# Designs tried in a protein design run: designed miniproteins, single chains, continued (2). Part 76

Each design is a single chain, and the fold is of that chain. pLDDT is the mean over its residues in the fold that is shown.

## One batch from the design tools (miniprotein)

Design m6627
Fold by ESMFold2-Fast:
Structure m6627 (fold): chain A 96 residues (1-96)
Amino acid sequence: AVAPATKPVVVRIRGPREDREKIERLVEEVRRLAAETGAIDFAIRQHEDGTVEVVAVFATKEKAEQFAARVEELAREYGMEVEVSPVAPGNPRAVP
């Protein structure tokens, strides 16, 4: 029997304080996505400069990947720059 491994996904949303309303809306969408994807843990950290960090933990890499892709799509539609950092071992398409 192989021990189950959890997959954390960190989402960093950067924007000026003027975009706080837009950031808050995006965070709500991200939270909904995490719940729908079956996140086992979820945390939000707000910074004074309007930067928001979201961490969601998933039971499988497939769910983590789906969540990350959807977050990137939402960021694009909102016209915001978002950094997504999934901890995945060995991505052959990633830069070494």
Scores: mean pLDDT 71

Design m6628
Fold by ESMFold2-Fast:
Structure m6628 (fold): chain A 83 residues (1-83)
Amino acid sequence: SVQQQADQLIEQINSLSSQLQTALKNGDVATARKLLDQMQDLADQLNKLTQTYNLDMKKMIRVESDVSLSRMLVWVLEKEQKK
């Protein structure tokens, strides 16, 4: 079902978020950015499903917050490693 697809995307985003936190801890900027890009792609897919099928937007808000925080952390790490 569409709801099952949305739940699967959320689960994948949560998994990538955990991997991203590990990459950030290790100072692996390249891996962290790649994981962030994958999270963003999945979040975009989830947003399209929630809009198209009128799914509960509360879960999407939580995902967007997680992606935004992850993006900030990756950006800070990249900025610190410039030069």
Scores: mean pLDDT 82

Design m6629
Fold by ESMFold2-Fast:
Structure m6629 (fold): chain A 69 residues (1-69)
Amino acid sequence: DDADAVVKGAREAIEKAKELSKTDPQKAVTYAVAGGILAAAADFLGKTEEAEKLRQEIREVMKLMDENE
């Protein structure tokens, strides 16, 4: 399922953003943006609940980056 592949890609991007949030906030932002784009694609493909959860995780990553700024 293309939608499931997009959700998986978004999760991988968000996890990478979390990993980088402490060491490279600029690169973490790039992965968070990629995760957001993939979450929007998942929502478009009908995975609305998964997309909402992904967006929540992105908010948490962004909060970590703002806190370390």
Scores: mean pLDDT 80

Design m6630
Fold by ESMFold2-Fast:
Structure m6630 (fold): chain A 62 residues (1-62)
Amino acid sequence: HMEKLREIMKKADELEKKYGLSREEALVQALVDFGIPEEKAREIAEKYLRGEGTLAELLSDL
C-alpha cells in the first residue's frame, strides 16, 4: 500500500509541475492512471485535500 501511495503522489506532483494542473486535478488524474474510477478518484481527492482522512484510509474504503 505505502509504495503504491508514493507512486500516486509522485505522479500527481509530476502532472502538477509539467501540465500546470491544480493539486486536485493532478491527484484525480494520478488516481485514474492507477486504476481508480474517475468518480471515486474525485471523491478521494476532495476528501484528502479537505483533510477528511489520509490517502491510505480513503483508498482502503474502496
Scores: mean pLDDT 78

Design m6631
Fold by ESMFold2-Fast:
Structure m6631 (fold): chain A 61 residues (1-61)
Amino acid sequence: MLEEALRRYFALLAETLAAQRRVAETPNPSPADVQRAQALQQELLDFGRHEPPRLAELAHQ
């Protein structure tokens, strides 16, 4: 359970960084690429906002 949540968090973080990198490295990135990067960032923020106790548990374990 907690291990799966941790994997999801790191997978989401990796996808967010990859999407941000694509936008930063691409001249005139497509609106779809920009929207995907923003959506992933928002999902990561929502994860941290609604799961702070769970993240603390993962860090403890």
Scores: mean pLDDT 72

Design m6632
Fold by ESMFold2-Fast:
Structure m6632 (fold): chain A 76 residues (1-76)
Amino acid sequence: AAVAELTVTKLSATEVRLSTTSLSAQDVKVTVTLADGNTVVTYAAADGTTGSALVTEPASNVEAGAATTAKVETVA
């Protein structure tokens, strides 16, 4: 699948907001790259929202207010 630019904003220890123009009503695998180079993998069920998704998975080491780029992959 094509790699899409995605903005990740940390809302809490267990929630991040994803913003992109390429999210569709399909399950997605999200790989978040943190400022220290570590990665966190999570899955979001896209149930009809295009352009954004709220992920309720842990976002350890993602700093609030920092724009972090994430890789989004469609899961068949």
Scores: mean pLDDT 49

Design m6633
Fold by ESMFold2-Fast:
Structure m6633 (fold): chain A 99 residues (1-99)
Amino acid sequence: DWDEDVRAAALLEGLSQEEIERLLSLSPEERQELLIARVRAETGFGLSPEELREIYRERGYSDEEIEELLMKRFGLKTREELEEYKERLARLVELARRR
């Protein structure tokens, strides 16, 4: 489930297959934190563009790729995408509680 959510979210960001596999190599806790941060940025919960850039840099993205991801995320902010991300956040929060 986490792997499916991570792959789906990464595809929405336009990550390559190699980047997706690198993301999936992170611990479940690290993946949850990164995906929660991504969803919070999408829903407007407390993340600035600067904080999101730091998250992407920590994930190993280049500066050029980070700017492309940010532009894509802003361009792809629709109500439907927002609701999908909210559902994913709720699932990740539930999984985090079970740890």
Scores: mean pLDDT 58

Design m6634
Fold by ESMFold2-Fast:
Structure m6634 (fold): chain A 73 residues (1-73)
Amino acid sequence: MTQVVELEVEVPEGATSADVTVYNPTDVDQRALVRNEQGELLAEGVVPAGGSVTLTVPAPPGRNVFTLELIPV
């Protein structure tokens, strides 16, 4: 099953990225895709079944809005 979540992240002044931790509660590996407001892919990773992954997402300082999509692999 595909899951889509909108994330609001505040990036501190002087930083150029944010770390996003993605949890997969399903029994199937999921591909995690993080996109900006324009739909550009910023970060990608595979989250193992029942596990988690931390993705480093490039972002300017201030308020950022990302879309996280989980797709079964």
Scores: mean pLDDT 80

Design m6635
Fold by ESMFold2-Fast:
Structure m6635 (fold): chain A 94 residues (1-94)
Amino acid sequence: SLEEEFARLLLRGVMHAIALARRAGDEATVARLEALLGEIGRAFQAKDYAGAIALVEEMLALVRERAATDPRLEPALRDLERALALLKEMQASS
């Protein structure tokens, strides 16, 4: 389902970003990504697609900023961009 594919891409992307942030000692980024993941999950369960989109876009902005200095984050960006596209498709079909 679109919902399962969205969750898979979101979790893979964010977990990759968190793992790299932890290795870098960037505890502030780890905490923010974990907080955003929780908020995205709550919005998604509430069928608040507009809220979930805004939160995924915030997560993407943070990961993109970090990717400017760490190209290992490129796969995480691709997963999160694909997750955002699926979320927008779900909103359009609602």
Scores: mean pLDDT 89

Design m6636
Fold by ESMFold2-Fast:
Structure m6636 (fold): chain A 80 residues (1-80)
Amino acid sequence: MKIDVEKLKEEIRKVLLEAGVPEDVAETIANHVANLVKEGASPEFIASTVKAALLAAGMPRERADEAAKKVKEIVENFLK
């Protein structure tokens, strides 16, 4: 099945914006996740990468964990 990468990016960007991530950072992370999905990365690896990026951007650990979990669920849904 051909993954709708643009829809994946938009869903991830929306979740990150709702979590309080700045728009430029949310767009950068969404683009990176889309590339990881194209490369066949696991949802677990993608979630870990998103969490690390959010922590590096100064997000509190609990919010970074929740946002990464939501991104993982979105990626898993697109891979079905």
Scores: mean pLDDT 81

Design m6637
Fold by ESMFold2-Fast:
Structure m6637 (fold): chain A 60 residues (1-60)
Amino acid sequence: SDQEKLDKIFKEMLEKSKERAEKIKKMAEQGVSPAEIDKVDLKMRIEILKWGIEELEKIR
Protein backbone atom coordinates (compact mmCIF):
# COMPACT_ATOMS: atom_id res chain seq x y z
CA SER A 1 0.00 0.00 0.00
CA ASP A 2 1.04 3.64 -0.35
CA GLN A 3 1.06 3.87 3.46
CA GLU A 4 3.77 1.15 3.67
CA LYS A 5 5.85 3.08 1.11
CA LEU A 6 5.37 6.31 3.09
CA ASP A 7 6.40 4.60 6.36
CA LYS A 8 9.61 3.28 4.73
CA ILE A 9 10.50 6.70 3.29
CA PHE A 10 9.96 8.52 6.62
CA LYS A 11 11.93 5.84 8.50
CA GLU A 12 14.85 6.31 6.07
CA MET A 13 14.60 10.12 6.37
CA LEU A 14 14.84 9.73 10.18
CA GLU A 15 17.98 7.58 9.78
CA LYS A 16 19.55 10.19 7.46
CA SER A 17 18.67 12.89 10.02
CA LYS A 18 20.41 10.90 12.78
CA GLU A 19 23.54 10.60 10.60
CA ARG A 20 23.43 14.38 10.01
CA ALA A 21 23.15 15.05 13.77
CA GLU A 22 26.14 12.77 14.53
CA LYS A 23 28.27 14.48 11.85
CA ILE A 24 27.39 17.92 13.27
CA LYS A 25 28.30 16.75 16.81
CA LYS A 26 31.66 15.47 15.53
CA MET A 27 32.36 18.79 13.77
CA ALA A 28 31.60 20.72 16.98
CA GLU A 29 33.92 18.41 18.98
CA GLN A 30 36.68 19.08 16.41
CA GLY A 31 36.30 22.85 16.94
CA VAL A 32 34.76 23.71 13.57
CA SER A 33 33.28 27.24 13.67
CA PRO A 34 29.53 27.66 14.34
CA ALA A 35 29.15 29.43 10.96
CA GLU A 36 30.71 26.50 9.05
CA ILE A 37 28.66 23.98 11.09
CA ASP A 38 25.44 25.87 10.22
CA LYS A 39 26.40 25.88 6.53
CA VAL A 40 27.10 22.11 6.48
CA ASP A 41 23.92 21.39 8.52
CA LEU A 42 21.75 23.36 6.07
CA LYS A 43 23.33 21.60 3.07
CA MET A 44 22.71 18.16 4.60
CA ARG A 45 19.09 19.05 5.51
CA ILE A 46 18.45 20.17 1.91
CA GLU A 47 19.96 16.92 0.56
CA ILE A 48 17.73 14.83 2.88
CA LEU A 49 14.63 16.84 1.86
CA LYS A 50 15.45 16.51 -1.86
CA TRP A 51 15.85 12.73 -1.44
CA GLY A 52 12.51 12.57 0.41
CA ILE A 53 10.71 14.58 -2.28
CA GLU A 54 12.10 12.33 -5.04
CA GLU A 55 10.97 9.18 -3.19
CA LEU A 56 7.51 10.65 -2.45
CA GLU A 57 7.06 11.63 -6.12
CA LYS A 58 7.61 7.97 -7.10
CA ILE A 59 4.50 7.06 -5.06
CA ARG A 60 2.43 9.67 -6.99
Scores: mean pLDDT 88

Design m6638
Fold by ESMFold2-Fast:
Structure m6638 (fold): chain A 65 residues (1-65)
Amino acid sequence: SEELKKALEQQKAGAKTVLEDGNRAVQRALEKDADKGLHMQAALEAAQKTMEERVARLEAELKAA
């Protein structure tokens, strides 16, 4: 499916942008408050795992098609 292909590319591109922006926010937070920065870093890692799962599911759907 062309739609699944496009969704996969969008998910990969979006995940990269979110992770890059998130890392910048974590760095700023760590400079102001180490505890807050570490908490934000843990949240970013959880978000990354969720994005990786979505990509894997889309890839599996493409293989099944």
Scores: mean pLDDT 81

Design m6639
Fold by ESMFold2-Fast:
Structure m6639 (fold): chain A 71 residues (1-71)
Amino acid sequence: MSDEEKAEKYAEEVKEAVDAGDREGALAIIEKGFKDLTTNEGRRLLAELVVEKSGLPADEVERAGVRAVLE
């Protein structure tokens, strides 16, 4: 599976979690996605798709992604 396909899949899973009211689950999926993606382009695409599809604030998504990459 390409990084683009992974980003799209994780963004969809985040949207499902947000729609279900599971914010903690949504953030965990974001962190998992950023750890599973191997390219900076894929990680950037994941962040953009999550913001667009789920409506989560860009700063919250970036914070989760940075934590996943640095920890």
Scores: mean pLDDT 78

Design m6640
Fold by ESMFold2-Fast:
Structure m6640 (fold): chain A 93 residues (1-93)
Amino acid sequence: MKLITDPAELPEVETPYEVLAVAVDSGEPNDINEGVVQIAAATVGASLPPGTPLYGATLVGDEIRGDPELEPLVRAVAEKYGASVVTVLAVPR
């Protein structure tokens, strides 16, 4: 698993969201991957205004769940890192 919190490590994809954290993994989905992204987002989210909405999407193999507007970013991250599992957490710009 790799945790990405630096936007410079992400592929250049147009998105209406500011990405807080991305977790990438190969193989089967696991709670550690999702939990680490949630902890990173909670840490960053502590600096956000109260009531700021969070958007999320998870890719497992070819299936994407969550916000469809994050699908291009999730797929681009999977391609860049050769990952079969990607979890993204983001806020509106």
Scores: mean pLDDT 70

Design m6641
Fold by ESMFold2-Fast:
Parts: sequence; structure tokens; C-alpha cells
Structure m6641 (fold): chain A 104 residues (1-104)
Amino acid sequence: STEDKIQAIVQAILEDKEDTAVDLLTSLIQSAPTLEERTDLLNQVKKAVKEAAKDKSVEQQIYLLSVLNELGSRVVERLLAQGDVELAAQVAEAARNAGFLVLG
């Protein structure tokens, strides 16, 4: 289940369906009860994107990593828009712990 959800996020990123990727990642993160589990999920997504990109050009690898970093910030923005301020703060911390660039 979790692996299938991660692969759906990777596929959305590869297809330039960024809004879909944000929706899917937001749902996945909301299903995790702790900061540690959210950090682990973000690391799993990052690893899956890097694996999907490893046979692509350097230019495309850089692009996909930039999309992944922006995805973290967009998830935080989505949660803030939904009124989930506490969860948004925790996701920003989890994303920074996983090495994403979010809100700074």
C-alpha cells in the first residue's frame, strides 16, 4: 500500500502532474501519525525519485530534484490552506529533516 502510493507520487512527478503529486503526497503525510514516520516517508519518496531519475540526463535529474524540493513547500502551503497549521509546521520540520527545501 505505502509503496504503491509512493510509486503513484513518483509517476505524477515524472508526468509533470505537480498538482496531483502534491495531492497524493499530502494524503500520504496526513496518514502518518508521528514526525519520525513523516520524515521516513519523505526520505522514501526522495529515494524513489532519485532511483527513477538515475538513468536520465544530468539536466533532467536536476529538474526532478528541483520539483521534489518545491513539492515539499507546496504540501506545507496546501495544509495551511486547509487550516492544518500544526500539521503544516510538523511537515515543514519533517521535510527539512529529510533534506527538502521548504519555506527557507
Scores: mean pLDDT 79

Design m6642
Fold by ESMFold2-Fast:
Structure m6642 (fold): chain A 69 residues (1-69)
Amino acid sequence: SMSDKVEEVTKRLIDLGDRLLSQGVPLDDILQRLSDEASRLGKEYGLTPEQVREVVLKVTNYLLDKVDS
């Protein structure tokens, strides 16, 4: 389903963000790369612009909460 595709893309971007954080990549560079990757995967998976924005917001909030902990 489309909902399953949104969750799959979200998980892949969370995994990417976690890997980049563990490698010491600056948060601002991670967020830019995740936005670019979300747009690419959104086109590949056939997500709407609204769904891509939902994924970016969810992943950004996850990473911000993680670094503020």
Scores: mean pLDDT 84

Design m6643
Fold by ESMFold2-Fast:
Structure m6643 (fold): chain A 71 residues (1-71)
Amino acid sequence: MMEEILKELKKLHEENKGDKEKYEEALKKLPPIAQELEKGIRESLEAMKAAIERLEKDPEGVRRRTEELLR
């Protein structure tokens, strides 16, 4: 289940917070579906960081767009 895979990925991230090599090695031991999901999450986080950076650069433009979408 996707929920179970997310929980497993979160646990690995928490346990290996300070050690990137240990995290990467543990990630490779997970099933391929969990590795693919982690990659998708990473790409989503990068997109979110880019959105936050855009918000900091043009907060009024982003807020207007968000209000438009939420009506």
Scores: mean pLDDT 70

Design m6644
Fold by ESMFold2-Fast:
Structure m6644 (fold): chain A 80 residues (1-80)
Amino acid sequence: KAELLRESAVYFTAGGIYYAAGNVYYEIFGDKEKAARDFKLAAEMYEKSAELSEQAGDTENADIMRKKAEEARKKAEEVA
């Protein structure tokens, strides 16, 4: 369980970094392609985090991470 939660936390952190990078590309640099790419990567990382949390029995945090993945996917579609 502890190993799965640690791995989940790493993916969650990576998702947050990609999400922040996507916002920087979109808002500061005006680079829609790179913004969409990074939001898609954020969604992928959040989904991986959710899967690992669910495997560890942490369904509440898995649901939160899946919502973040959906938000990131919507952002990717919005900026493309």
Scores: mean pLDDT 86

Design m6645
Fold by ESMFold2-Fast:
Order: structure tokens, then sequence, then C-alpha cells
Structure m6645 (fold): chain A 70 residues (1-70)
């Protein structure tokens, strides 16, 4: 299996967390629409995790919040 992606959040406001949640949901919905077999495809799962990590990083930058991705 692909290694787990860990996202640690620091100094996030409720507004930043709401934006993060909405964008993560959008990425999940978009990926499921394109790849309905995501539950059985580790390549699609890895791509989803990369997209989530990038979204967290970009939103964190906009709000001055800290994001650590491993």
Amino acid sequence: PPPPVVIELGDWSPEALDELGLEIQRVIDETLAAHPDIDTDPEVQAELMRRIAEVARRIGERHGATVRVT
C-alpha cells in the first residue's frame, strides 16, 4: 500500500478550516466522479492524497496557518 500521508495543522482559524473542508470535499467528489473504483485503485488513492496535501498547503498559505505534510 502507499505510505500514509499525514497532515498536521497549526494556527488554523475556523474560517480557514471551513475553506479546507469544502475544498477537500470538492477534490474527493471530483476524483470519485472520474474514478468510481477509487476504493480498489491504489494509484487513484495516492493521487487523491497528493491533491488533498496540496489543497491544505495552498489554503494554509492564504490564511497564514502552518501545514506539515509527511
Scores: mean pLDDT 76

Design m6646
Fold by ESMFold2-Fast:
Structure m6646 (fold): chain A 77 residues (1-77)
Amino acid sequence: SALIDKFFDYLDEVMEKAKSASAEELEKMADELQQEGKRLLQQMLAANVDPIDITSAQLRYIGLITELELKARQLKK
């Protein structure tokens, strides 16, 4: 769906920015992604998007949040 395509484009943009981000920027990106991901999930549920597509989107953004948080922690060492 168009909602999922736009969200994946957003995740790709976040990943690209993360390559040169500081620990503080990574933590901010993780917080912003967590809020945006929850908002998108509500929108996808309201729009009756395919459950498989919803699950795929959730797994991808949760995984990226975890990667951003771990990278930020590693940079603070």
Scores: mean pLDDT 81

Design m6647
Fold by ESMFold2-Fast:
Structure m6647 (fold): chain A 59 residues (1-59)
Amino acid sequence: SDSEKAYELAKEYVDKNGLTVDDLLSGDTEYQLRQRLLGEGFDEEAVDEALEKVKKELE
């Protein structure tokens, strides 16, 4: 699904940039990742689901 693909890209971004869950709880980092995923053509619902899943997995 689109949310799964958005999740894969979000996870890759997190890994490449060495981000932690605390970084994603920072409004700045979450905003930048959100804008990247929207720019790749994902809708807001898929992006929201992907970001929530990434945050839960990083814990």
Scores: mean pLDDT 79

Design m6648
Fold by ESMFold2-Fast:
Structure m6648 (fold): chain A 81 residues (1-81)
Amino acid sequence: MGDELIERANRAALEMLRAGEKAGLDREKLLRVIGLALRLIGVALQAVLDVKSGAMTPAQAQARVDAAIAEARREMERILA
């Protein structure tokens, strides 16, 4: 479970970084994309910790990571606009 959540977040983060590079973004916008990628990984790590501590079910953790990926994609659309 935890490895799958981190893998999904890492995959989404890499997709965002590649999209930023392909778009030829300036330094400021690239730093925003890097910030989104790091935030997404942090959400996945926190979700794994919450499952291990019993504060969250695996299903709730998956839903949180899915929501974070969706929000990060919306923020990417704003950066690329």
Scores: mean pLDDT 83

Design m6649
Fold by ESMFold2-Fast:
Structure m6649 (fold): chain A 85 residues (1-85)
Amino acid sequence: SAAIEAAIAHLEEAIAAARAGDLESARRHLGQAEVHLRKAFGQGAVSEAQYFAAARAIGEALRALDAGDTESAIRHAEEAIKILR
């Protein structure tokens, strides 16, 4: 699914940005991953269980980023990618 591939691509960009210390870019890419994930769910490309698990992981990545815990943010973004693969 193009929507799943887009969500994963934005998660990978968020991880790269977080590793580079570009927290604004990391937050923007996590937000775009949520947009594409919702589109994938609306198209039936992910199960309800995969959708809620991935959405939770992205939400925890955003919360960790806001707390300044970039290592935790990266881990949760990687978890979201694993759920979607």
Scores: mean pLDDT 92

Design m6650
Fold by ESMFold2-Fast:
Structure m6650 (fold): chain A 70 residues (1-70)
Amino acid sequence: SEDDKALIKEIDDFLEEVEKLMERQSLEEVKETYEVVKDLLDYAEKFSSEEVKKHLEEVKKKLDEIVKAK
C-alpha cells in the first residue's frame, strides 16, 4: 500500500540518520544506540503489515552488521 511505502521510506531515512550518528560514536555508544533503535523497530513491527515487517527485519540485520564493523 502507499502507507506502507511511506513508512518504509521514513524507516530508511531514520536509519540513515542513525548510521551517521554511529559513525561519530565509540563502540560502547554504538551498542547503546543499537539497543534503543532495535527496541523502537520491534515496537513498530507489532503494528506493521507483512511488507513493513520484512523490511524491518532487513534493517535490523543491516544495523547488526554496522555494529560488528565498528
Scores: mean pLDDT 79

Design m6651
Fold by ESMFold2-Fast:
Structure m6651 (fold): chain A 66 residues (1-66)
Amino acid sequence: MKVVEVDISDMSGAETLQRIMELTGSRLSEIESITRLSDTVTELRFRNGAVAIIDSETKKLTVLLP
């Protein structure tokens, strides 16, 4: 499994989503699930097995590639 971390402090929600799609090689239509893990952390799971974790408190995006 490969891990990629990105600082999203200067990124809009749309820019963050675009970055997630670039890193995962997926489209928004290929999002399998969106799960709120806490008040500040959201998980996006993709059909290709990639996972994106957005932390709005630390302003970090973590992408887990299969």
Scores: mean pLDDT 83

Design m6652
Fold by ESMFold2-Fast:
Structure m6652 (fold): chain A 92 residues (1-92)
Amino acid sequence: SLSEKIKEIAEKYAKNPLVKEYFKALAELLEDLNNPEARERLYKVVKEVAALPEEEKEKIREDFKRVSDVIEEEHREELEELEAKLLAEQAA
């Protein structure tokens, strides 16, 4: 479920196709660390970003941070909701 959520967030919030591909490959690796295709896609994205002009790297860093922040925010909210439910059950 976390893998699918990361893919959905990448599709919705990532503007650069390299950032989308990075998070999709990362999500696949979370399900199977030995996925050779996902590893190859991840390495390819890293190499392609490294070859870009500095101005384009800055845009990619901004896009990456935006997507990463959304993932962290949604995960935090789900954890807080779970904790609230557990505390309510203990208080009864």
Scores: mean pLDDT 75

Design m6653
Fold by ESMFold2-Fast:
Structure m6653 (fold): chain A 129 residues (1-129)
Amino acid sequence: MPIRILVVDDNPLALEELIERVRRALEDLPVEIRSASSTEEAIELVKEEPPDIVLIDASGPLTEGGVAMTKRIKEIEPKTVVIVIARSFSEAEREALLEAGAFAVLRKPVSDEELREVVLAAAEAARAA
């Protein structure tokens, strides 16, 4: 069964690069990838058809920030698994993201192997089967 992934990044080039990386990391598996360029668009898509996984690039200018966005997604659909990817974060910021309901917080650069491992673990947690 396909793994349904929503990728969120307000930078169109970073969004395209992350989508291609996800496709490559999971090329042996059926995946359905959707994208959102803003927090509002991402929340709307989660409400209409909840994905198994949301990948948030928190390095971009997000309307609500990664913590607030993670909380909103988990309030709408607790079964949707949230992964946050960022260039930099403090221990306190990582803790806040995990407390908000993030499954994992990854520091850029993320390898294709790390991306595959975390997405597969997240898909299992989301019960995408």
Scores: mean pLDDT 81

Design m6654
Fold by ESMFold2-Fast:
Structure m6654 (fold): chain A 100 residues (1-100)
Amino acid sequence: MKPSEEVKKFAEPLKSLSEKELIERIKKVLELSPEELTLAVTLGKEGVPFEDESLSDRVKIAGFLIAGHYDKLTDEMLEKLKELYKKLSKELQEKFKELL
């Protein structure tokens, strides 16, 4: 599937970071446990972080960011990420801006 221009622009800063640097930023900003971080990285690499409705919003956000790094982010995932971002507290939204 060819990503849209919006997905490409969103993914560009994520791809400019190494996997290790992106994971460290995600961990710091979203305050994920080691288990949540491992789950988000695994699902993000597979491009399916949104399929499990039992996943927390923070894990889903982290998974979408990892999917962007691995060229797995779809337009549908980006729209879900925007919806989840709006549900975050104002403090977490400000921290999220510092992630990229």
Scores: mean pLDDT 75

Design m6655
Fold by ESMFold2-Fast:
Structure m6655 (fold): chain A 64 residues (1-64)
Amino acid sequence: TDGQLASLDGAIRDLETELDTARTRRDDAVSRGDTDAVATYTGRIDAIEDLIAGLRATRDALRA
């Protein structure tokens, strides 16, 4: 339904914003040699990317 698609698109957009923030934080950590922060943000990036992929697959199935 249109409402469910709109909710999925909103969730994907919000996660993409979180992904951009996590990437910026990782890049900052890399620039200052903070290896613990790099590992933390890399893990967050991987988790967010997995969530986005799952939501995109769900959205695509609803459009079928």
Scores: mean pLDDT 86

Design m6656
Fold by ESMFold2-Fast:
Structure m6656 (fold): chain A 55 residues (1-55)
Amino acid sequence: MSDEEAYELGYRVAQSLKSQGFSKEEALRAVENALRHMGLEDQIPAALRGAEEAL
């Protein structure tokens, strides 16, 4: 996964969670856990940047 793809994923997940009433802290944790579960721990920083922009 590229940094751009990870950023977009983080942005989309965070935006979805925000629309459902989740807090910023909960959304960021969910993004990090999703990347870790996928084995993409090295992409967590890029995904969190996308998530922060959505929140």
Scores: mean pLDDT 83

Design m6657
Fold by ESMFold2-Fast:
Structure m6657 (fold): chain A 108 residues (1-108)
Amino acid sequence: MEIFEKIKELLKKNTPEGVREAIRLLVEHLDQLTVEDIIELFKLAFENIKDPELALGVMETLVALLVERGASKEDLEKFKEIASKIPDPELQKAALEMVDRALEELER
């Protein structure tokens, strides 16, 4: 729980430095994060990060880590539902494409 809160605080800072540190902590402490924690961080990324490229980078990392954690098709479908609610059409399209690629990878 402590590491999850630190990552959330870093994402809410809305700085490139904070985003890079959040990604580092995500990779380093993946074993301490639940699938539900990763889904929550995905939502926080698009809600709090104002730079679409930074938000997309965090979301891409979270999708990749979710697959690495052994996420189910159901977990990725939850990501797809969240991505479909992104207000920015270009960011939404990119996020949906990332989730679809992860779903294809699970079918291998």
Scores: mean pLDDT 77

Design m6658
Fold by ESMFold2-Fast:
Structure m6658 (fold): chain A 89 residues (1-89)
Amino acid sequence: DEAVALLEELLARGATLEELYKRLSPEQQRFLEQLKKAYEKGSSPGEIEAMARMFIWVFKGTPEERAILAAALLLEGIVTRELAFRIAS
């Protein structure tokens, strides 16, 4: 709920990939790069969602971290808007 509201705010104000990446730790950035590589190798949307949820669990996904991850994945073109909101929730 809180993460979904933050995701909507980030998208509405036009947050950039550079801005979002700066808010992630180096380990979180490496995980996002792994998600991007999985997508490039042809992983399904369900597999990408499972990997993103694992990442949130590993890094103790606060509402802010879930919103930032979902926004970054959406702006990278890795997930649809609908899937980004599912990852945030």
Scores: mean pLDDT 81

Design m6659
Fold by ESMFold2-Fast:
Structure m6659 (fold): chain A 59 residues (1-59)
Amino acid sequence: SAAGDFLRAMFPDSYFSDADVRAFMAMVDAKESLRTIGRFVRERMVPGVSPDAAWARHF
């Protein structure tokens, strides 16, 4: 999916399962806040990466 491809391209050093990609897509479709979505992504990031800044630039 475009959203899955975007997520993996945006955070190439992080692992996202197919279930994680589906959850991310569901949050985007539900219009969840960037804070909530950013927290979900951050919990799956490698230490030392700032997903909030990268996320905000693309959303």
Scores: mean pLDDT 65

Design m6660
Fold by ESMFold2-Fast:
Order: C-alpha cells, then sequence, then structure tokens
Structure m6660 (fold): chain A 63 residues (1-63)
C-alpha cells in the first residue's frame, strides 16, 4: 500500500542517515569504507553497513 511504501522509505532514510553518521565517525578515526561497504549502503539502506562500520571502528582502535 502507499502508506507502507512511505513508511519503508522513511525508515530507509533513517537507516541511511545513521549509516552516514557512523561512516563520518569512522573516517574521523582514520577508517575508510571499502567499495563493498559502499555497495551495502545502496543495497539495504545501511543496515548491514552500520554493523560493518562499527566493526571497522573497533578494528581501527585495536590496531
Amino acid sequence: SSQLRQQLLAEGQQQVDAAQAATDAATAKGATLSPREGTMLEADGGVALIAAVSAKLAAEKAS
């Protein structure tokens, strides 16, 4: 339905915004996105990317 589509678009935008904030935090700590991580952002609106960026930040800190 149109309502479900609008809801999903809004939820997707929130996930993209959260992923962008996470990537900004990662790059501030010297981490960078791989091409695969960029593709994940486009494919699922950032759900997997947020997890990947969080793992990358942890790895960056450990290095």
Scores: mean pLDDT 60

Design m6661
Fold by ESMFold2-Fast:
Structure m6661 (fold): chain A 72 residues (1-72)
Amino acid sequence: SLVDKLVELFGISRATAEKLVKRLPRIRIEGDALVLPRSDLETLFELSDEENFIVQVLAADDAEVRFRIVPL
């Protein structure tokens, strides 16, 4: 499942991974990174604050952001 892949790739808790999938339904995995439409960034940063992780941006364009999650 996407939840299992998030836990394995980023070392986040299952609870955090479930919240990410629920609140960011357009999130996808590409290799070892996550991709999300820019329109969902506000929700991502809200979750970053709530769940105590850092969003490490790898690349961005006008449509999407490629990033990693680093748990605190």
Scores: mean pLDDT 88

Design m6662
Fold by ESMFold2-Fast:
Structure m6662 (fold): chain A 96 residues (1-96)
Amino acid sequence: MTLEEVEELARELLGLSREEVRELLEEEGLSAEELSLILLAEQYAKAGDYEKAIEYLEKAEELLKKNRPDLPQSIIDGFEKAKEAIEKAAENRELL
């Protein structure tokens, strides 16, 4: 996925500007590929496909660990919290 395709997806799914996407890539050190997997997870979560949303979050985490062997624990904890939030959303949909 190109940087332009990632910027477009972030705009459509998260309402982020191109400047905000570039800040995420520069400040957080995310690659366009890593960010694209996170954006795909968000897209699937919004579509109600929570299984695929979790799958893409796990792929993003694996790629981050592969590219950054010294990945901060705070980022790993962030992915775990995101998975828990998606699981809770799935439970709430079953109850409603």
Scores: mean pLDDT 67

